# Designed miniproteins, single chains, continued (3), part 52

Each design is a single chain, and the fold is of that chain. pLDDT is the mean over its residues in the fold that is shown.

## One batch from the design tools (miniprotein)

Design m9795
Fold by ESMFold2-Fast:
Structure m9795 (fold): chain A 86 residues (1-86)
Amino acid sequence: SEREERLRRRAALAEAELPSLESALATEPDPEFRAILERLLEAIRRLLEAIRNRDLEAAEEAEREYNEAWGEYLRYVVDRALERRK
């Protein structure tokens, strides 16, 4: 269905972000930012799992978690840039 195809495309785009996010997590000293990165990675993994299981409801839930974590990521990056120091 179109709904499933949309979610699969979203999952593929999110999966493409995994290597970059894993690299960032491995080198990040700030525990606050590590927590955000870990939630992003978990949301992506849940989305991929839901798609593999053909569970569209779980996939949509994971997509919402991914979007929330991405919002926190962007806010953290902007706040860090503005403050220059924590």
Scores: mean pLDDT 85

Design m9796
Fold by ESMFold2-Fast:
Structure m9796 (fold): chain A 80 residues (1-80)
Amino acid sequence: NKEEVIELIEKAIEELEKTKDTEKAILIALEVLEELKKDPEFHPLAEKFIETIQEELSKGKSAVDAIIKGLKEVLEELKK
C-alpha cells in the first residue's frame, strides 16, 4: 500500500534526523525494502534505495545518514 509506505518513511525520516539511531535506521531500511518488494511496480524503487545507501556509504557517510538520504529519495519518487 503506497500510502502506508509514505507514512512509514515520513515518520522514519523525522525520527532518524532527531535521534541519529543507527540500529533503528537499519531496521527501518529493511522494513521499507520489504514493503516495496510486495508490489512489483516498486521493485525498481527498492533497487534505487539500495543503490543510494551503497553510494553514500562508499563516500564515507554514516549508515544513518546514508539511510536517511535513501528514504528521502524513495519518498520523493512515491509522491510523484
Scores: mean pLDDT 84

Design m9797
Fold by ESMFold2-Fast:
Structure m9797 (fold): chain A 72 residues (1-72)
Amino acid sequence: MQQQIDDDINIALLEIATAVAKLAVRRGEDPEKAIEWLKKIGDRILSQITNPEAKAEARKIIEDGIEEIKKL
């Protein structure tokens, strides 16, 4: 149970990080800087996720977030 909760927290943190990065770009931040920041935070969070399904979901959140930032 603890590991499942920890993985869920890390997924939620990635969703928040993605939302923050997209908001920053909409407020005038360089999209490339926002993408670099999201990749760095994403790599750290991914390293803490041990469940393969949770890790796949986390990777998709990062990838989708980067693509959405590129479209802004």
Scores: mean pLDDT 82

Design m9798
Fold by ESMFold2-Fast:
Structure m9798 (fold): chain A 90 residues (1-90)
Amino acid sequence: MEEVRKKIQELVDKAVKEMDAELDRGIAEGLSQEELDRRMREIYIKFLKELIKTAREAGLSIDEINKLVEEAEQRLLEHYRTLRARYAAA
């Protein structure tokens, strides 16, 4: 479990970093809100695939994977809301 939790935390940190970079790029390029939302969604989908793969390879049950997905999703959605507010203010 500790190794899996560490890998998932690294995946969350990577996704947060990629989201921050997309916000900076979106502001610099003058992207529409719709295009920014699309790019953030792509980062999220990529993250989910890696999280599910990591958890499956570690032998976690479907229930354990679902719990990890819910915890990570809540964190990324909260971060996305913060970024969306910053983009609207820019």
Scores: mean pLDDT 82

Design m9799
Fold by ESMFold2-Fast:
Structure m9799 (fold): chain A 98 residues (1-98)
Amino acid sequence: SEVKRIQELLLKLNDLLLEILEKKAKEKGLEEALKDIEKLKELVKELAENLEDPEKTKKLAEEYLKLLKEVIEKLGIENSDLQSVAEKSKAIIAEYES
């Protein structure tokens, strides 16, 4: 039950972040960034499915963070975009704490 809640929360939070990145990539016409975002979705799904394996989770998280950094740098993400994600993330977390 608890592991499933954490998996669902992780996927929902990631979906919010990637939705903003996808919008930015489409606005800029960056096809490679869209492909990288799809890979980020796959990596988080694998990470969520392997939460019970600390070593596998660590490797997947490191790969995810490296690719995420590359996408953010390529898209020129601004603080205003990150604030939107933070506010929506707070709402989702509050719902799961209820």
Scores: mean pLDDT 75

Design m9800
Fold by ESMFold2-Fast:
Structure m9800 (fold): chain A 79 residues (1-79)
Amino acid sequence: SHMEQARLEELAKQLSTEELDKRARELIRIGKVHSKKAADLAEQALKTPDKIERVRLLEEAERLLKEAMEKSAAEIKAG
């Protein structure tokens, strides 16, 4: 937990609030089609004033979106 918190704090220092907002909006747009949970987390990130929490939410949203998209692609190839 301490190592994960330190990693998130470091990422938050490297990324601007504008970059985090742009990432969140992109995840919402793609997530609305491929993963509602990812879109919801990205929307929560936009509403969150804490930069470290925003990074955490965006990483989770991105992970869920990638997982959903990979699953969809595999199902299309299998069918």
Scores: mean pLDDT 79

Design m9801
Fold by ESMFold2-Fast:
Structure m9801 (fold): chain A 58 residues (1-58)
Amino acid sequence: MEVKLEIVRRSADPEAAVQAALDELRAQGYEVLSHSALALPLADGTYTVLIGVLARTR
């Protein structure tokens, strides 16, 4: 079964945040089919990271 997931993270390293989110989904039993990400800079030098994932269960 295919699902579309939206994940929001705050991180100083948006690439690491994306990788961690994908790793967590795989650990929960999702197969990641595709992903997209957008990093929005914040005044404190961190990013709001918006992650879209198309995944499959089983």
Scores: mean pLDDT 83

Design m9802
Fold by ESMFold2-Fast:
Structure m9802 (fold): chain A 63 residues (1-63)
Amino acid sequence: GAAEEAAKSALEAYEEAQKIAKEAEAQGGTAKVTLLSSGDAVVTATIDGKETVTTVKGLPVPV
């Protein structure tokens, strides 16, 4: 159903965000992943003092 599709989309967004975070850490940087109630995942990565914010869009997760 729609709730299952939303949950799957949010999980996929989170997994993609974690992949981005791991790549930043592999480059000697630091990364933080924040999952929003909107279903979006935000990755804040800092590499060589440069901060990059990447938003991975997901579907809203019904709680």
Scores: mean pLDDT 74

Design m9803
Fold by ESMFold2-Fast:
Structure m9803 (fold): chain A 62 residues (1-62)
Amino acid sequence: MSEEIRREALLRAGERLGVGEKVRELLEKDPNPTVAEIARATGVPVGTLTREVKRELHRLLS
């Protein structure tokens, strides 16, 4: 998985969860944040975020 695909999946997952703007800001400061760091910044549970990111990755890879 490339960093570009992962970043796109993170952005899409964030948008689905209503925190896309915060995810985008995080990616501007740190292009490769962990799911735990994003969860901390956005208030979304790690499990929810991980599940949505995996879903978006599967969609992007089709």
Scores: mean pLDDT 80

Design m9804
Fold by ESMFold2-Fast:
Structure m9804 (fold): chain A 97 residues (1-97)
Amino acid sequence: SVARLTVTLAAHGPLEEAERIMDEAWQRLKEWAAASPDAVSEPEVVQRTVFEEAGLVSVTISLLVKTEHAAEVEAQIREIAKESGVTVASSVVEPLD
């Protein structure tokens, strides 16, 4: 079965640095998803918000994953984010069947 995983990522810092860090995390996420049998779809950006005064770039991504492996996929996304200096602000798993 298939679930939709929706993750909101946050990068903090001076705007240019926050954008760079987020872009690096996004590239790593795309590469991981392309190689992972548990990623049923390519990840897509649903929303991008920039809070210049707060030094925050927020990106919400969505991808389809195997329901049985949703927790493992979420854990891997959290690790990629952590290694890239990005925080996972929220994560939601929605079963589709």
Scores: mean pLDDT 86

Design m9805
Fold by ESMFold2-Fast:
Structure m9805 (fold): chain A 83 residues (1-83)
Amino acid sequence: MRRSEEEFETKGFTTGSGQVVDAVSKGNLRVTEEGGHTEVEFEGTTVYKNGVLTKVSYRASYTVGDGVTSGEGSVTEDVTTLP
């Protein structure tokens, strides 16, 4: 088993509807790898290009085949606008 945690920042993302959004997300990313299975958890905040700040939580779980660089997973997203 291998596990890592670190602060993560990304620029831009694609919504479930396929729309590309210009935003910066910053938070804590946890990745757990075991036996070809990868679980990814993220909790943080997202600042959209227009300056709107939201709180966001993501969770994804993947099972990757041996020697394959792609996998399948599911993502849960919860977005709350901060005051």
Scores: mean pLDDT 53

Design m9806
Fold by ESMFold2-Fast:
Structure m9806 (fold): chain A 72 residues (1-72)
Amino acid sequence: DKLTQQITDILSKVVSKKKAQEIAQKAVQLLQQGASVAQVTQQVAKELLKYASVEDASKAAGEVAGLLLQHR
């Protein structure tokens, strides 16, 4: 769906497309289960830190948070 694609596009800047898709799908599933934007953003940052620098992970997680807040 549109949200999963938008998150994947953000994350693909710092991790592989396959990992970006996996993380984006998990993030959308957490939102569907009632997780807050803060909880989803923390989970995305945690996953990105396994593959990217703190700087890149923080920037990408912040972009995801901004995207999710726009859909309120």
Scores: mean pLDDT 83

Design m9807
Fold by ESMFold2-Fast:
Structure m9807 (fold): chain A 62 residues (1-62)
Amino acid sequence: SMEEIRELAQEVVDRALETGQGLGDVINETVRERKLSPEEARQLYRETNEIMMERSRKLESE
């Protein structure tokens, strides 16, 4: 569901930030492990990018 994708997006961002991994790598790993459809994967990319950009912008604006 979209709600599950949103929760996955939060987890993906947290993993990327904690591990220093590229966001795309963590997304691809999640898509593979969860066997997401192409449309779900696209939604995950969009959600994670929005979260990551907002967090990054907030940190830099301080």
Scores: mean pLDDT 78

Design m9808
Fold by ESMFold2-Fast:
Structure m9808 (fold): chain A 68 residues (1-68)
Amino acid sequence: VTLDEVVEAHMELARAGKSLDEPDRFGFTLASLAALLGMDEAQAAELRRLLEAHDRPGALALARTFER
């Protein structure tokens, strides 16, 4: 599974009004994805904000910054 696919799965949950604290179709919660990317609490909160705002390009750009 790619980072793009996981971000899109979380974007689908956000657009459907579903909780990002539930696992997506790949088994990632937002918290588990943030931990995998090495995000701190403030960075994880910003990713949540972008997803809840339905800003897919912003969410993907932020997640890509932490992809090593």
Scores: mean pLDDT 82

Design m9809
Fold by ESMFold2-Fast:
Formats: structure tokens, sequence, C-alpha cells
Structure m9809 (fold): chain A 68 residues (1-68)
């Protein structure tokens, strides 16, 4: 995967964790991440989009743990 895909995944992960700490639900975080990152993912190759999406999923999982 490209450096851009890894950085995008990292940004998505960090944003998801931040929103979880601020008390947003997982569904609200998904909506915010979708609005911000989906347009960028559409411009990436399939492999790069998968790499960036992995970061977002990791962030969502960590946000879910924070909300428990």
Amino acid sequence: ASKEAKELGKEAKELAIKLGKEGYSVEEIKKILGEKFVPKLEKLSADDAEEATKGAIEGLNEADEILK
C-alpha cells in the first residue's frame, strides 16, 4: 500500500478514537468518517482503499471499547 493510504488510514483511526473519547456513538463516528474519507477512498486503488479502510475499522473498534 502507498504512504498516502497508510496516512489516510491513520487519520481515520485517530479521528474515530478522538470522537469516541468525546462520547460519539459508533454509528455517528461511521457517518462522520464516511462523509470525510469516502470521497478520498474513491480516488485510491483497490489495495490502497483496503489499507486505508483497515485503519478506519481499527479506530472504530477502539472507539467502541472506549464507550463500554
Scores: mean pLDDT 78

Design m9810
Fold by ESMFold2-Fast:
Structure m9810 (fold): chain A 115 residues (1-115)
Amino acid sequence: SVPVFVTLEELFGLRETRLLLASVMVLEGEMSVREAAELFGLSQSTISRTVRRMERLLTPELRELLNDKNLPMEEARERALELGLPEEVVERMVENGVPSRWILWAALFHAARRE
């Protein structure tokens, strides 16, 4: 099996994958922007800007889905496509065993980075 983070790095690149991880850790309340910047080797301004953009897309409904430990893959897939993640990217993530919650986080990140 391919590790989840290897798949993300192949799809988004090393720097963007680190920014995705940093932004998710901040949005889930695991780290402050400063702590994430230190851990991932990114600027606080880059993380803060990305987090702010992701928060604008993060409806209460999407937040509930991201809090569901049993988020169905089909629901995550449908929401990722609605957020503009290409179907080929979503299918590759599913095939490589990326968890449903991480597919949804990656889709939110992708949408935020396109703004």
Scores: mean pLDDT 86

Design m9811
Fold by ESMFold2-Fast:
Structure m9811 (fold): chain A 73 residues (1-73)
Amino acid sequence: MEEEYRKEVTEQANAWNSLSQEERQKYLDLAVKAAPPSKQQQVRDFWLKTSELLNNPDKFVEEYLKIREELEA
């Protein structure tokens, strides 16, 4: 279960890392614009935090769980 989750997150991180910084910014802007105004800041903060950690999947998983807990609260 935990290993399958880590594998899935690692595959997502690798796919995201294949995008250029310009492409990442474009997708971030689209995701923020699609979110309700009350959630736009949370979406932006999540994506910015995520992009910094995607080069280290283990640290990404730890930070992702922390951010997800905050978003679900």
Scores: mean pLDDT 65

Design m9812
Fold by ESMFold2-Fast:
Order: C-alpha cells, then structure tokens, then sequence
Structure m9812 (fold): chain A 80 residues (1-80)
C-alpha cells in the first residue's frame, strides 16, 4: 500500500497528465494505484471531463477534480 504522501504525489502527476491530455501517462499512473484509490482517480477524471464539456476553464475544472480526490482520499484514510 502506498503512503499518503506517495498517493498525493501520484495524484499530482495524474492531474498534470489529464491537464496535458496525456492519457497514456494517465493510464500508467493509475495502474500503480490500489483498486480503491484507482476508483477515486477515475471519478475525478469524470468530473474534470464533465466540467470541460460544460465550458468551465481547464484550470478551474482541474481544481474541482483535485478537491473531489482529496475529499475521497481523506475518507479512505479515516477507514484505515
């Protein structure tokens, strides 16, 4: 199991990959995560993509996806 700090670092790289539309790097990064953490990353991606379709600026869409991921990761940590 990755540490909280390692998970946070992976999510920074994941969001950078999403911002740059680097889906190959995104898939590589999520494959390194535990199943529960991978699901959080997938849902954050869906939020990001939905906001972009609604015309939200890319930086704001990314921030909202990051907020979701942080909230869900905190809930997961509380269960451990």
Amino acid sequence: MLSIEEIADKFREIFEALYNEDYEKYEELISQLDEEVQKIAEEAKKIFEKLLKEGVPKDEALEKAEEYAQKELNKLIEKL
Scores: mean pLDDT 80

Design m9813
Fold by ESMFold2-Fast:
Structure m9813 (fold): chain A 90 residues (1-90)
Amino acid sequence: SEREEEIRRVSREVAENLRKIGAMIDIKLLVEGVETDEMLEHLARVLGVSVETVREWIRRGEVPKQMLKLAKELKSEKAIEEAKKLEEEL
């Protein structure tokens, strides 16, 4: 579905930005203009937390350091998978 593809694309971009910064992230700034219940649910699944936790982060405008570490680990796994796919195409 178009909505699921858009959410996946936005999540991919957010993950890439998180990788480059390596610091505490203002989650409110990252999701500004794209905040929906579906996006919040997707972020909760990716970060391994409850939707209520993600809503609280957005409300406060901050992501806890422990949860940022989990997001980085998920990004690392995806980067390894993408690298393997590129090697197959070469």
Scores: mean pLDDT 58

Design m9814
Fold by ESMFold2-Fast:
Structure m9814 (fold): chain A 76 residues (1-76)
Amino acid sequence: MIHITVPETVEVRSVDEALEKAREIAREEAEKLGLSGKVGARVVEQNGDDLVVEAVVVDEDGRPLLTTTVPVRLVR
């Protein structure tokens, strides 16, 4: 399984936006590698306004192909 850590903190206004951005990043990275599958995202860490979101691309057989770790900051 391929692991990608996003080096830039993504600024968003909500947790839902963070999950959507993480899914978009994982989909784009998978497409660059010729991979396709279902994309899920979840918050793995939260410290105030700083989040870490993990997105996973899973194939038709249920195998994880790609994980993406996305640092996120909530802004108001």
Scores: mean pLDDT 83

Design m9815
Fold by ESMFold2-Fast:
Structure m9815 (fold): chain A 80 residues (1-80)
Amino acid sequence: SLAELLERLDEVAARTRARIATAAPEDLDAILGEFVAEVQALWLEHAPGLSPAQQAEARAHVLALLDAVVELVRARRAAA
């Protein structure tokens, strides 16, 4: 369901943000890559079962989470 996908995306993003907060700068690219791979896997699992409107909502949510994670990575790199 859409709710299930959004919940799992939020869980992945929360874990990723926690990892970024404590990671060494050299680990940031690997963490970001793992985050993207997990988001892609969730999309491939859940998106085919969603309506076009639900896919649009889920896509907007994914983009917002990606922006937040990328910004944290940039902030950590700037501080290093």
Scores: mean pLDDT 87

Design m9816
Fold by ESMFold2-Fast:
Structure m9816 (fold): chain A 92 residues (1-92)
Amino acid sequence: SREEVIERIVKDLETALELMEEAVRLEKEGGDPRKVAILETAAYLLAIGAIIDARLNKLPEEVIEALEKALEAIRNRDFETAREYIEKVRAL
């Protein structure tokens, strides 16, 4: 169902956000740059995967737009804006 797809993509985005927050924390603490790169890559792949999942399931343009804005916020390390768009996707 549409609701099941939205729940799945929201969970993927929440996981992507958590991975990016961990990457930023680890980088700030002077941690292993290889681990930082792996976490950032995993976060991007999950967020991109959520957009692909939404498109394949023909979700409304409004959902796709919110997902793309969430990905942009994650890339910019704007975690507050990323959370806002994840919640917007959940509400749609």
Scores: mean pLDDT 89

Design m9817
Fold by ESMFold2-Fast:
Structure m9817 (fold): chain A 62 residues (1-62)
Amino acid sequence: MKELEEEIKEAMHLITLAVARIAIERHGKAAIPDILAMADKYESKGDTELAAELRALAEETA
């Protein structure tokens, strides 16, 4: 059960990062506030790894 949950979490991370990258490509720096808000939300849910990667993408774009 944990193995399937781990795979789903990893897939969700990849999808979320892909969505963030698409937002940056379409909106540039205007996407940064939304990506940071998304990172904060995932961090509050305990998903610190995804939050850190989203913050890194926002910082690289800034």
Scores: mean pLDDT 79

Design m9818
Fold by ESMFold2-Fast:
Structure m9818 (fold): chain A 88 residues (1-88)
Amino acid sequence: PAPRTQDQRIDVVIDALRKTVNITDAQAAQIRSLIRAGDVVGAANLIQKLAAAAGKKVTKNNGTITFPITVPPMMTPAQRAAADTFLA
């Protein structure tokens, strides 16, 4: 019953991705596994890849929808710190 847990923050991010990008349970589990392992870059890259794949499909089928949720695309100190905020 902590007010904010890392797992709860991860669940919120994954739930938002499931609603926005329509990721599968398997993809959600992969993201959780990477974050728990401390592989923030791998998690960010996977989220970006899934968002890009969904965006390409939406662009092809629905035209104008873009994804408002993006993770840091590159491994820089500032971008890693921003990504780490999702885990705190």
Scores: mean pLDDT 57

Design m9819
Fold by ESMFold2-Fast:
Structure m9819 (fold): chain A 93 residues (1-93)
Amino acid sequence: GGDELAERAIELAEEAIRLALKALEIAREGGDPKEAERLILEAEIYIGLAHIELGVAKLVGGSEELLEEARRKIEEAQELIKEAKKLLKERYG
């Protein structure tokens, strides 16, 4: 039901966070910018999928606690991506 979809959104957002953190580490350490860009793209795909699952979860009556957790994790992933993109632009143009 809605809770299972909300839990799926959380799982997808957590994977986006994991990928975004790896991209941020590469950007901070001056590693391969192409690898960081690939990780950012993958993280953005997972965020898109998480948004879809969250949207359906809201329609079918997922619990507010799970919906709020999914929203927070999506926001966390988006902020990490933003920081990684900023550092890559500052370092590599």
Scores: mean pLDDT 89

Design m9820
Fold by ESMFold2-Fast:
Structure m9820 (fold): chain A 98 residues (1-98)
Amino acid sequence: SLKEKELELAKAIEEGDIDKVLELIKEYDPTTELSDEEQRKLLEEVHKYAKELKEKGYTTLEKIKELVEKTPPSASLETAIRGSALAALALLAEEEKE
């Protein structure tokens, strides 16, 4: 199921298993045009940011939503990294709620 793949991806991001994240992305979206090296660098930044958010206590869906609302509207790489990390943490927080 799509949700199961998203949760597996989120867990791999949280754990910093970049190789597993790359494999899951390729299975989920085989049309991704980014090189493996570019994807690896991006995912390392996503993992780093997710870890920083978790250390700052952004572990609940409510706190994550507040941070999303404070995120500057931008199409920059930095905003993409923040968005990916927040999405991963939100999925993990939603699963833990059950």
Scores: mean pLDDT 67

Design m9821
Fold by ESMFold2-Fast:
Structure m9821 (fold): chain A 77 residues (1-77)
Amino acid sequence: MEEEVEKLRETLEEIVKGLEKRPDHPVYQLARRLLEIMKEAKTPEEFIERALAFLDEHYDPDDPLVRGLKAYLESLK
Protein backbone atom coordinates (compact mmCIF):
# COMPACT_ATOMS: atom_id res chain seq x y z
CA MET A 1 0.00 0.00 0.00
CA GLU A 2 2.64 2.60 0.99
CA GLU A 3 4.82 1.81 -2.06
CA GLU A 4 1.75 1.89 -4.35
CA VAL A 5 0.65 5.30 -2.97
CA GLU A 6 4.22 6.62 -3.40
CA LYS A 7 4.26 5.36 -7.02
CA LEU A 8 0.90 7.09 -7.60
CA ARG A 9 2.37 10.35 -6.21
CA GLU A 10 5.32 10.06 -8.65
CA THR A 11 2.88 9.46 -11.54
CA LEU A 12 0.72 12.46 -10.52
CA GLU A 13 3.84 14.67 -10.23
CA GLU A 14 4.92 13.58 -13.75
CA ILE A 15 1.43 14.44 -15.09
CA VAL A 16 1.55 17.91 -13.45
CA LYS A 17 5.08 18.51 -14.83
CA GLY A 18 4.11 17.30 -18.33
CA LEU A 19 1.00 19.50 -18.40
CA GLU A 20 2.46 22.56 -16.58
CA LYS A 21 2.01 24.66 -19.76
CA ARG A 22 -1.68 23.62 -19.95
CA PRO A 23 -3.04 24.34 -16.43
CA ASP A 24 -6.63 24.34 -17.77
CA HIS A 25 -6.29 20.70 -18.87
CA PRO A 26 -8.77 18.46 -16.93
CA VAL A 27 -6.06 15.84 -16.23
CA TYR A 28 -3.71 18.55 -14.87
CA GLN A 29 -6.45 19.82 -12.54
CA LEU A 30 -7.30 16.27 -11.37
CA ALA A 31 -3.61 15.43 -10.73
CA ARG A 32 -3.04 18.68 -8.79
CA ARG A 33 -6.13 18.09 -6.60
CA LEU A 34 -5.05 14.51 -5.84
CA LEU A 35 -1.53 15.71 -4.90
CA GLU A 36 -3.12 18.31 -2.59
CA ILE A 37 -5.21 15.58 -0.90
CA MET A 38 -2.05 13.44 -0.61
CA LYS A 39 -0.20 16.35 1.07
CA GLU A 40 -3.06 16.82 3.59
CA ALA A 41 -3.48 13.08 4.36
CA LYS A 42 -1.52 11.73 7.36
CA THR A 43 -1.57 8.08 6.24
CA PRO A 44 -1.86 6.14 2.94
CA GLU A 45 -5.25 4.85 4.14
CA GLU A 46 -6.52 8.42 4.74
CA PHE A 47 -5.31 9.44 1.27
CA ILE A 48 -7.20 6.54 -0.37
CA GLU A 49 -10.42 7.34 1.53
CA ARG A 50 -10.23 11.08 0.77
CA ALA A 51 -9.29 10.54 -2.90
CA LEU A 52 -12.18 8.11 -3.46
CA ALA A 53 -14.64 10.52 -1.77
CA PHE A 54 -13.30 13.41 -3.90
CA LEU A 55 -13.70 11.42 -7.14
CA ASP A 56 -17.22 10.30 -6.16
CA GLU A 57 -18.27 13.90 -5.40
CA HIS A 58 -16.68 15.78 -8.32
CA TYR A 59 -16.26 13.38 -11.28
CA ASP A 60 -18.32 11.19 -13.59
CA PRO A 61 -17.75 7.50 -12.67
CA ASP A 62 -18.04 6.60 -16.38
CA ASP A 63 -14.99 8.72 -17.29
CA PRO A 64 -12.27 6.16 -18.26
CA LEU A 65 -9.52 7.98 -16.32
CA VAL A 66 -11.70 8.37 -13.19
CA ARG A 67 -12.94 4.76 -13.46
CA GLY A 68 -9.39 3.40 -13.76
CA LEU A 69 -8.10 5.55 -10.90
CA LYS A 70 -11.02 4.54 -8.61
CA ALA A 71 -10.45 0.84 -9.40
CA TYR A 72 -6.73 1.24 -8.62
CA LEU A 73 -7.37 3.08 -5.32
CA GLU A 74 -10.02 0.53 -4.24
CA SER A 75 -7.54 -2.31 -4.98
CA LEU A 76 -5.18 -0.72 -2.39
CA LYS A 77 -7.73 -1.08 0.45
Scores: mean pLDDT 78

Design m9822
Fold by ESMFold2-Fast:
Structure m9822 (fold): chain A 102 residues (1-102)
Amino acid sequence: RARLEEQGRGSLRLLTEATREVISMIEKGEPLSEILKVLDGYERRAEEEGQPLAVDGIRTLKDTVLENKDKPRSEQVEAVREVAERLLEVIRRQTETDLAEA
């Protein structure tokens, strides 16, 4: 149980950090290439830390950034926030379910 709780917390932390950094970069007008590079760094970190839920979440954030790249910055930020909130809720619920089954 403690190990599953630690994995859930790790995934939530990494996804939260990645989301905050990406939103900040979009708001500052950083190039798409730099945003993707940051997300690649978080994906690698999640893989190294054994956080598969964070890996999947970060990949979904990359897809969201790519799908919204041609939109105004405010719409890009809103899309990233909306997707991140859904992903964080899914991770939280899945972690709680896994703990109940353990």
Scores: mean pLDDT 78

Design m9823
Fold by ESMFold2-Fast:
Structure m9823 (fold): chain A 74 residues (1-74)
Amino acid sequence: SEIEKKFEEIKKEVEAWLDKNNYPQEVKDSVLEEIERIEKIFKKLNYVPTDEAKENILKSLKLIAEEEVKRLKA
């Protein structure tokens, strides 16, 4: 499906970013869980994310990763 294709693109881009920045596995797992949650919502609504929505999702996922690292250090 087009929804699955867009979320596969999001997953590949965010995984590459997390790996490049040496994020711990716990943070990677949390971010992947969030991707699955967002994908499920789009599937329920039968909406394909636009390119703008994809970029916003990627930005949000990166912010979540940064926040999770702070929680691990607290």
Scores: mean pLDDT 85

Design m9824
Fold by ESMFold2-Fast:
Structure m9824 (fold): chain A 92 residues (1-92)
Amino acid sequence: KVEEEIQKLADRLAEAAHAAGVTPEFAELFRKAYQAVREDYEEGLKILEEATKLPVRDVVKEAIDFAKKVTPEQAAALFGYAADRARELARR
């Protein structure tokens, strides 16, 4: 159930980045947040906050709020799925 919510939010994040034309920048920021969040939760969130400077601020803020309500492992899964989906879209 939480995995389904994570996947849906990850897809919405990647699609928003693609529609805004910032898919590579988004993918790199979420990849960095994914790597950081499990060892330093605050650093992971700090990296993710940089994505609010991209023209996808509303959905990124939704992702930050979601990450604060779930486990670090679930937050990492969201960031990783969003990065992977965005990277896939950037190849199109």
Scores: mean pLDDT 83

Design m9825
Fold by ESMFold2-Fast:
Structure m9825 (fold): chain A 74 residues (1-74)
Amino acid sequence: SSQEKAREEAKLLARLTVTASAALFYIKLGKLEEARKEIERMRELVEEAERKGFLELAKKGRELIEEVEKELEE
């Protein structure tokens, strides 16, 4: 149902947000290896969103990954 799909999408969004926050926190601490592992987790969550048909969430997740990777390179 649309309600069940909305709940699944919300759970994936929450997981993406927590993982992105962890990556940024590790970057701030200079823990680049840990940050890269969190970025890899974000990629897995984006692929899960894409497989489940949450295309807007997958797009948002990819944009968030690019933002986090930019911080890693600075």
Scores: mean pLDDT 88

Design m9826
Fold by ESMFold2-Fast:
Structure m9826 (fold): chain A 60 residues (1-60)
Amino acid sequence: GSPEAIVAAASAAAKAGDRAGAMAGAHELLQLGYTPEEVLALARRAGSEVLVEAARRVAA
């Protein structure tokens, strides 16, 4: 999928309280070749604390 669609889906999951969905989106971005730093930047840009936490956990 497109990175924008993945970020949108992960952000929506995070807002709904679906931590597993947020983490799945972060993992998918890594599988597409994004670096952990890029995934964290995308999560911060989305403005969701849950998505940022998921991205940090996946990046570690």
Scores: mean pLDDT 77

Design m9827
Fold by ESMFold2-Fast:
Structure m9827 (fold): chain A 88 residues (1-88)
Amino acid sequence: KEEEILKLLDELEKIAEENGVMTEEIKKLLEQAKEAVKKKDFEKAKEYVSKAGYLILDKLAEKDDLEALKEVSEIGKKILDLLDEALK
C-alpha cells in the first residue's frame, strides 16, 4: 500500500508539472506527503495531499483543462482512499 500511494503521488506530481500548474507550495506539500507516508503518518499525509490536490485542481480549473481536472480528481481520490484504508 505504501509503494502504491508513493507511485500515485509521483503521478500527481507529473500531471501538475506537465500541465504547468506546479508551484513551490504544491511541490513542498507533495514532498511532505511522501515523507509522511514513509513515516507511516497517514493522517499528516492525508492533510498534505488534500492541500496539494486543492491547489492543483484550482489552477487547472482556471485553465479550463477538464481532462486534467478529471485525471487529478481520480488520482487524488485513489490516494485518499488508500490513506483512509491505512488508517483503519
Scores: mean pLDDT 82

Design m9828
Fold by ESMFold2-Fast:
Structure m9828 (fold): chain A 97 residues (1-97)
Amino acid sequence: MSRIEVESDASEERRRAAAETLNATGGARAEVRPDGTLVIETPLSVETLRRIAETLNAEGLAEAELREDGTLVVRANEEGFGRLVASIELRGEPVGV
């Protein structure tokens, strides 16, 4: 599983709702940590995470960095947060496809 760590100015309620939506979809496992960070465990490939990072950075919606351990770290405004969640929901691809 690949990991995504999201820091955002989106409300705690919105971050919690996003985690619930991702968990309900079954395409990812998401939790909001006590520090407010949304952590998403996803079957998406590192290559798919790289494409998501490039898109968010290119649109100016977030600062996204794929670390060498395969963790995607995202700092997003409220709009960028919504785009990231939607991208994960729409790109639920198995690793190794």
Scores: mean pLDDT 75

Design m9829
Fold by ESMFold2-Fast:
Structure m9829 (fold): chain A 96 residues (1-96)
Amino acid sequence: MLREEVSKLVGAVIRTIGLIIDPNSTDEEIDREADLVIEEGRRTAEIARQQGDVDTIREVGDILRSVAKLLPNKESQQKLLELSDQIEAEAARLAA
């Protein structure tokens, strides 16, 4: 289950990066794909949390932060950074 969700998240990330490097892509297309990264990130982090898999929660946070740095839209970037910070804080709390 968790590995399948990680695969879905990675797939959304790859599609988002593909749109970012394509000069014919619109900001709307990039934002739409970034919203899927947010959705899959939340789902993966929740399943990892339920399983106590702190390493996977940290990996999700790192992935979201990396994608955020590449986004052209500052609002979409901020949403991913806020989610990344929330997920990383939860991972740190669970590891303590």
Scores: mean pLDDT 83

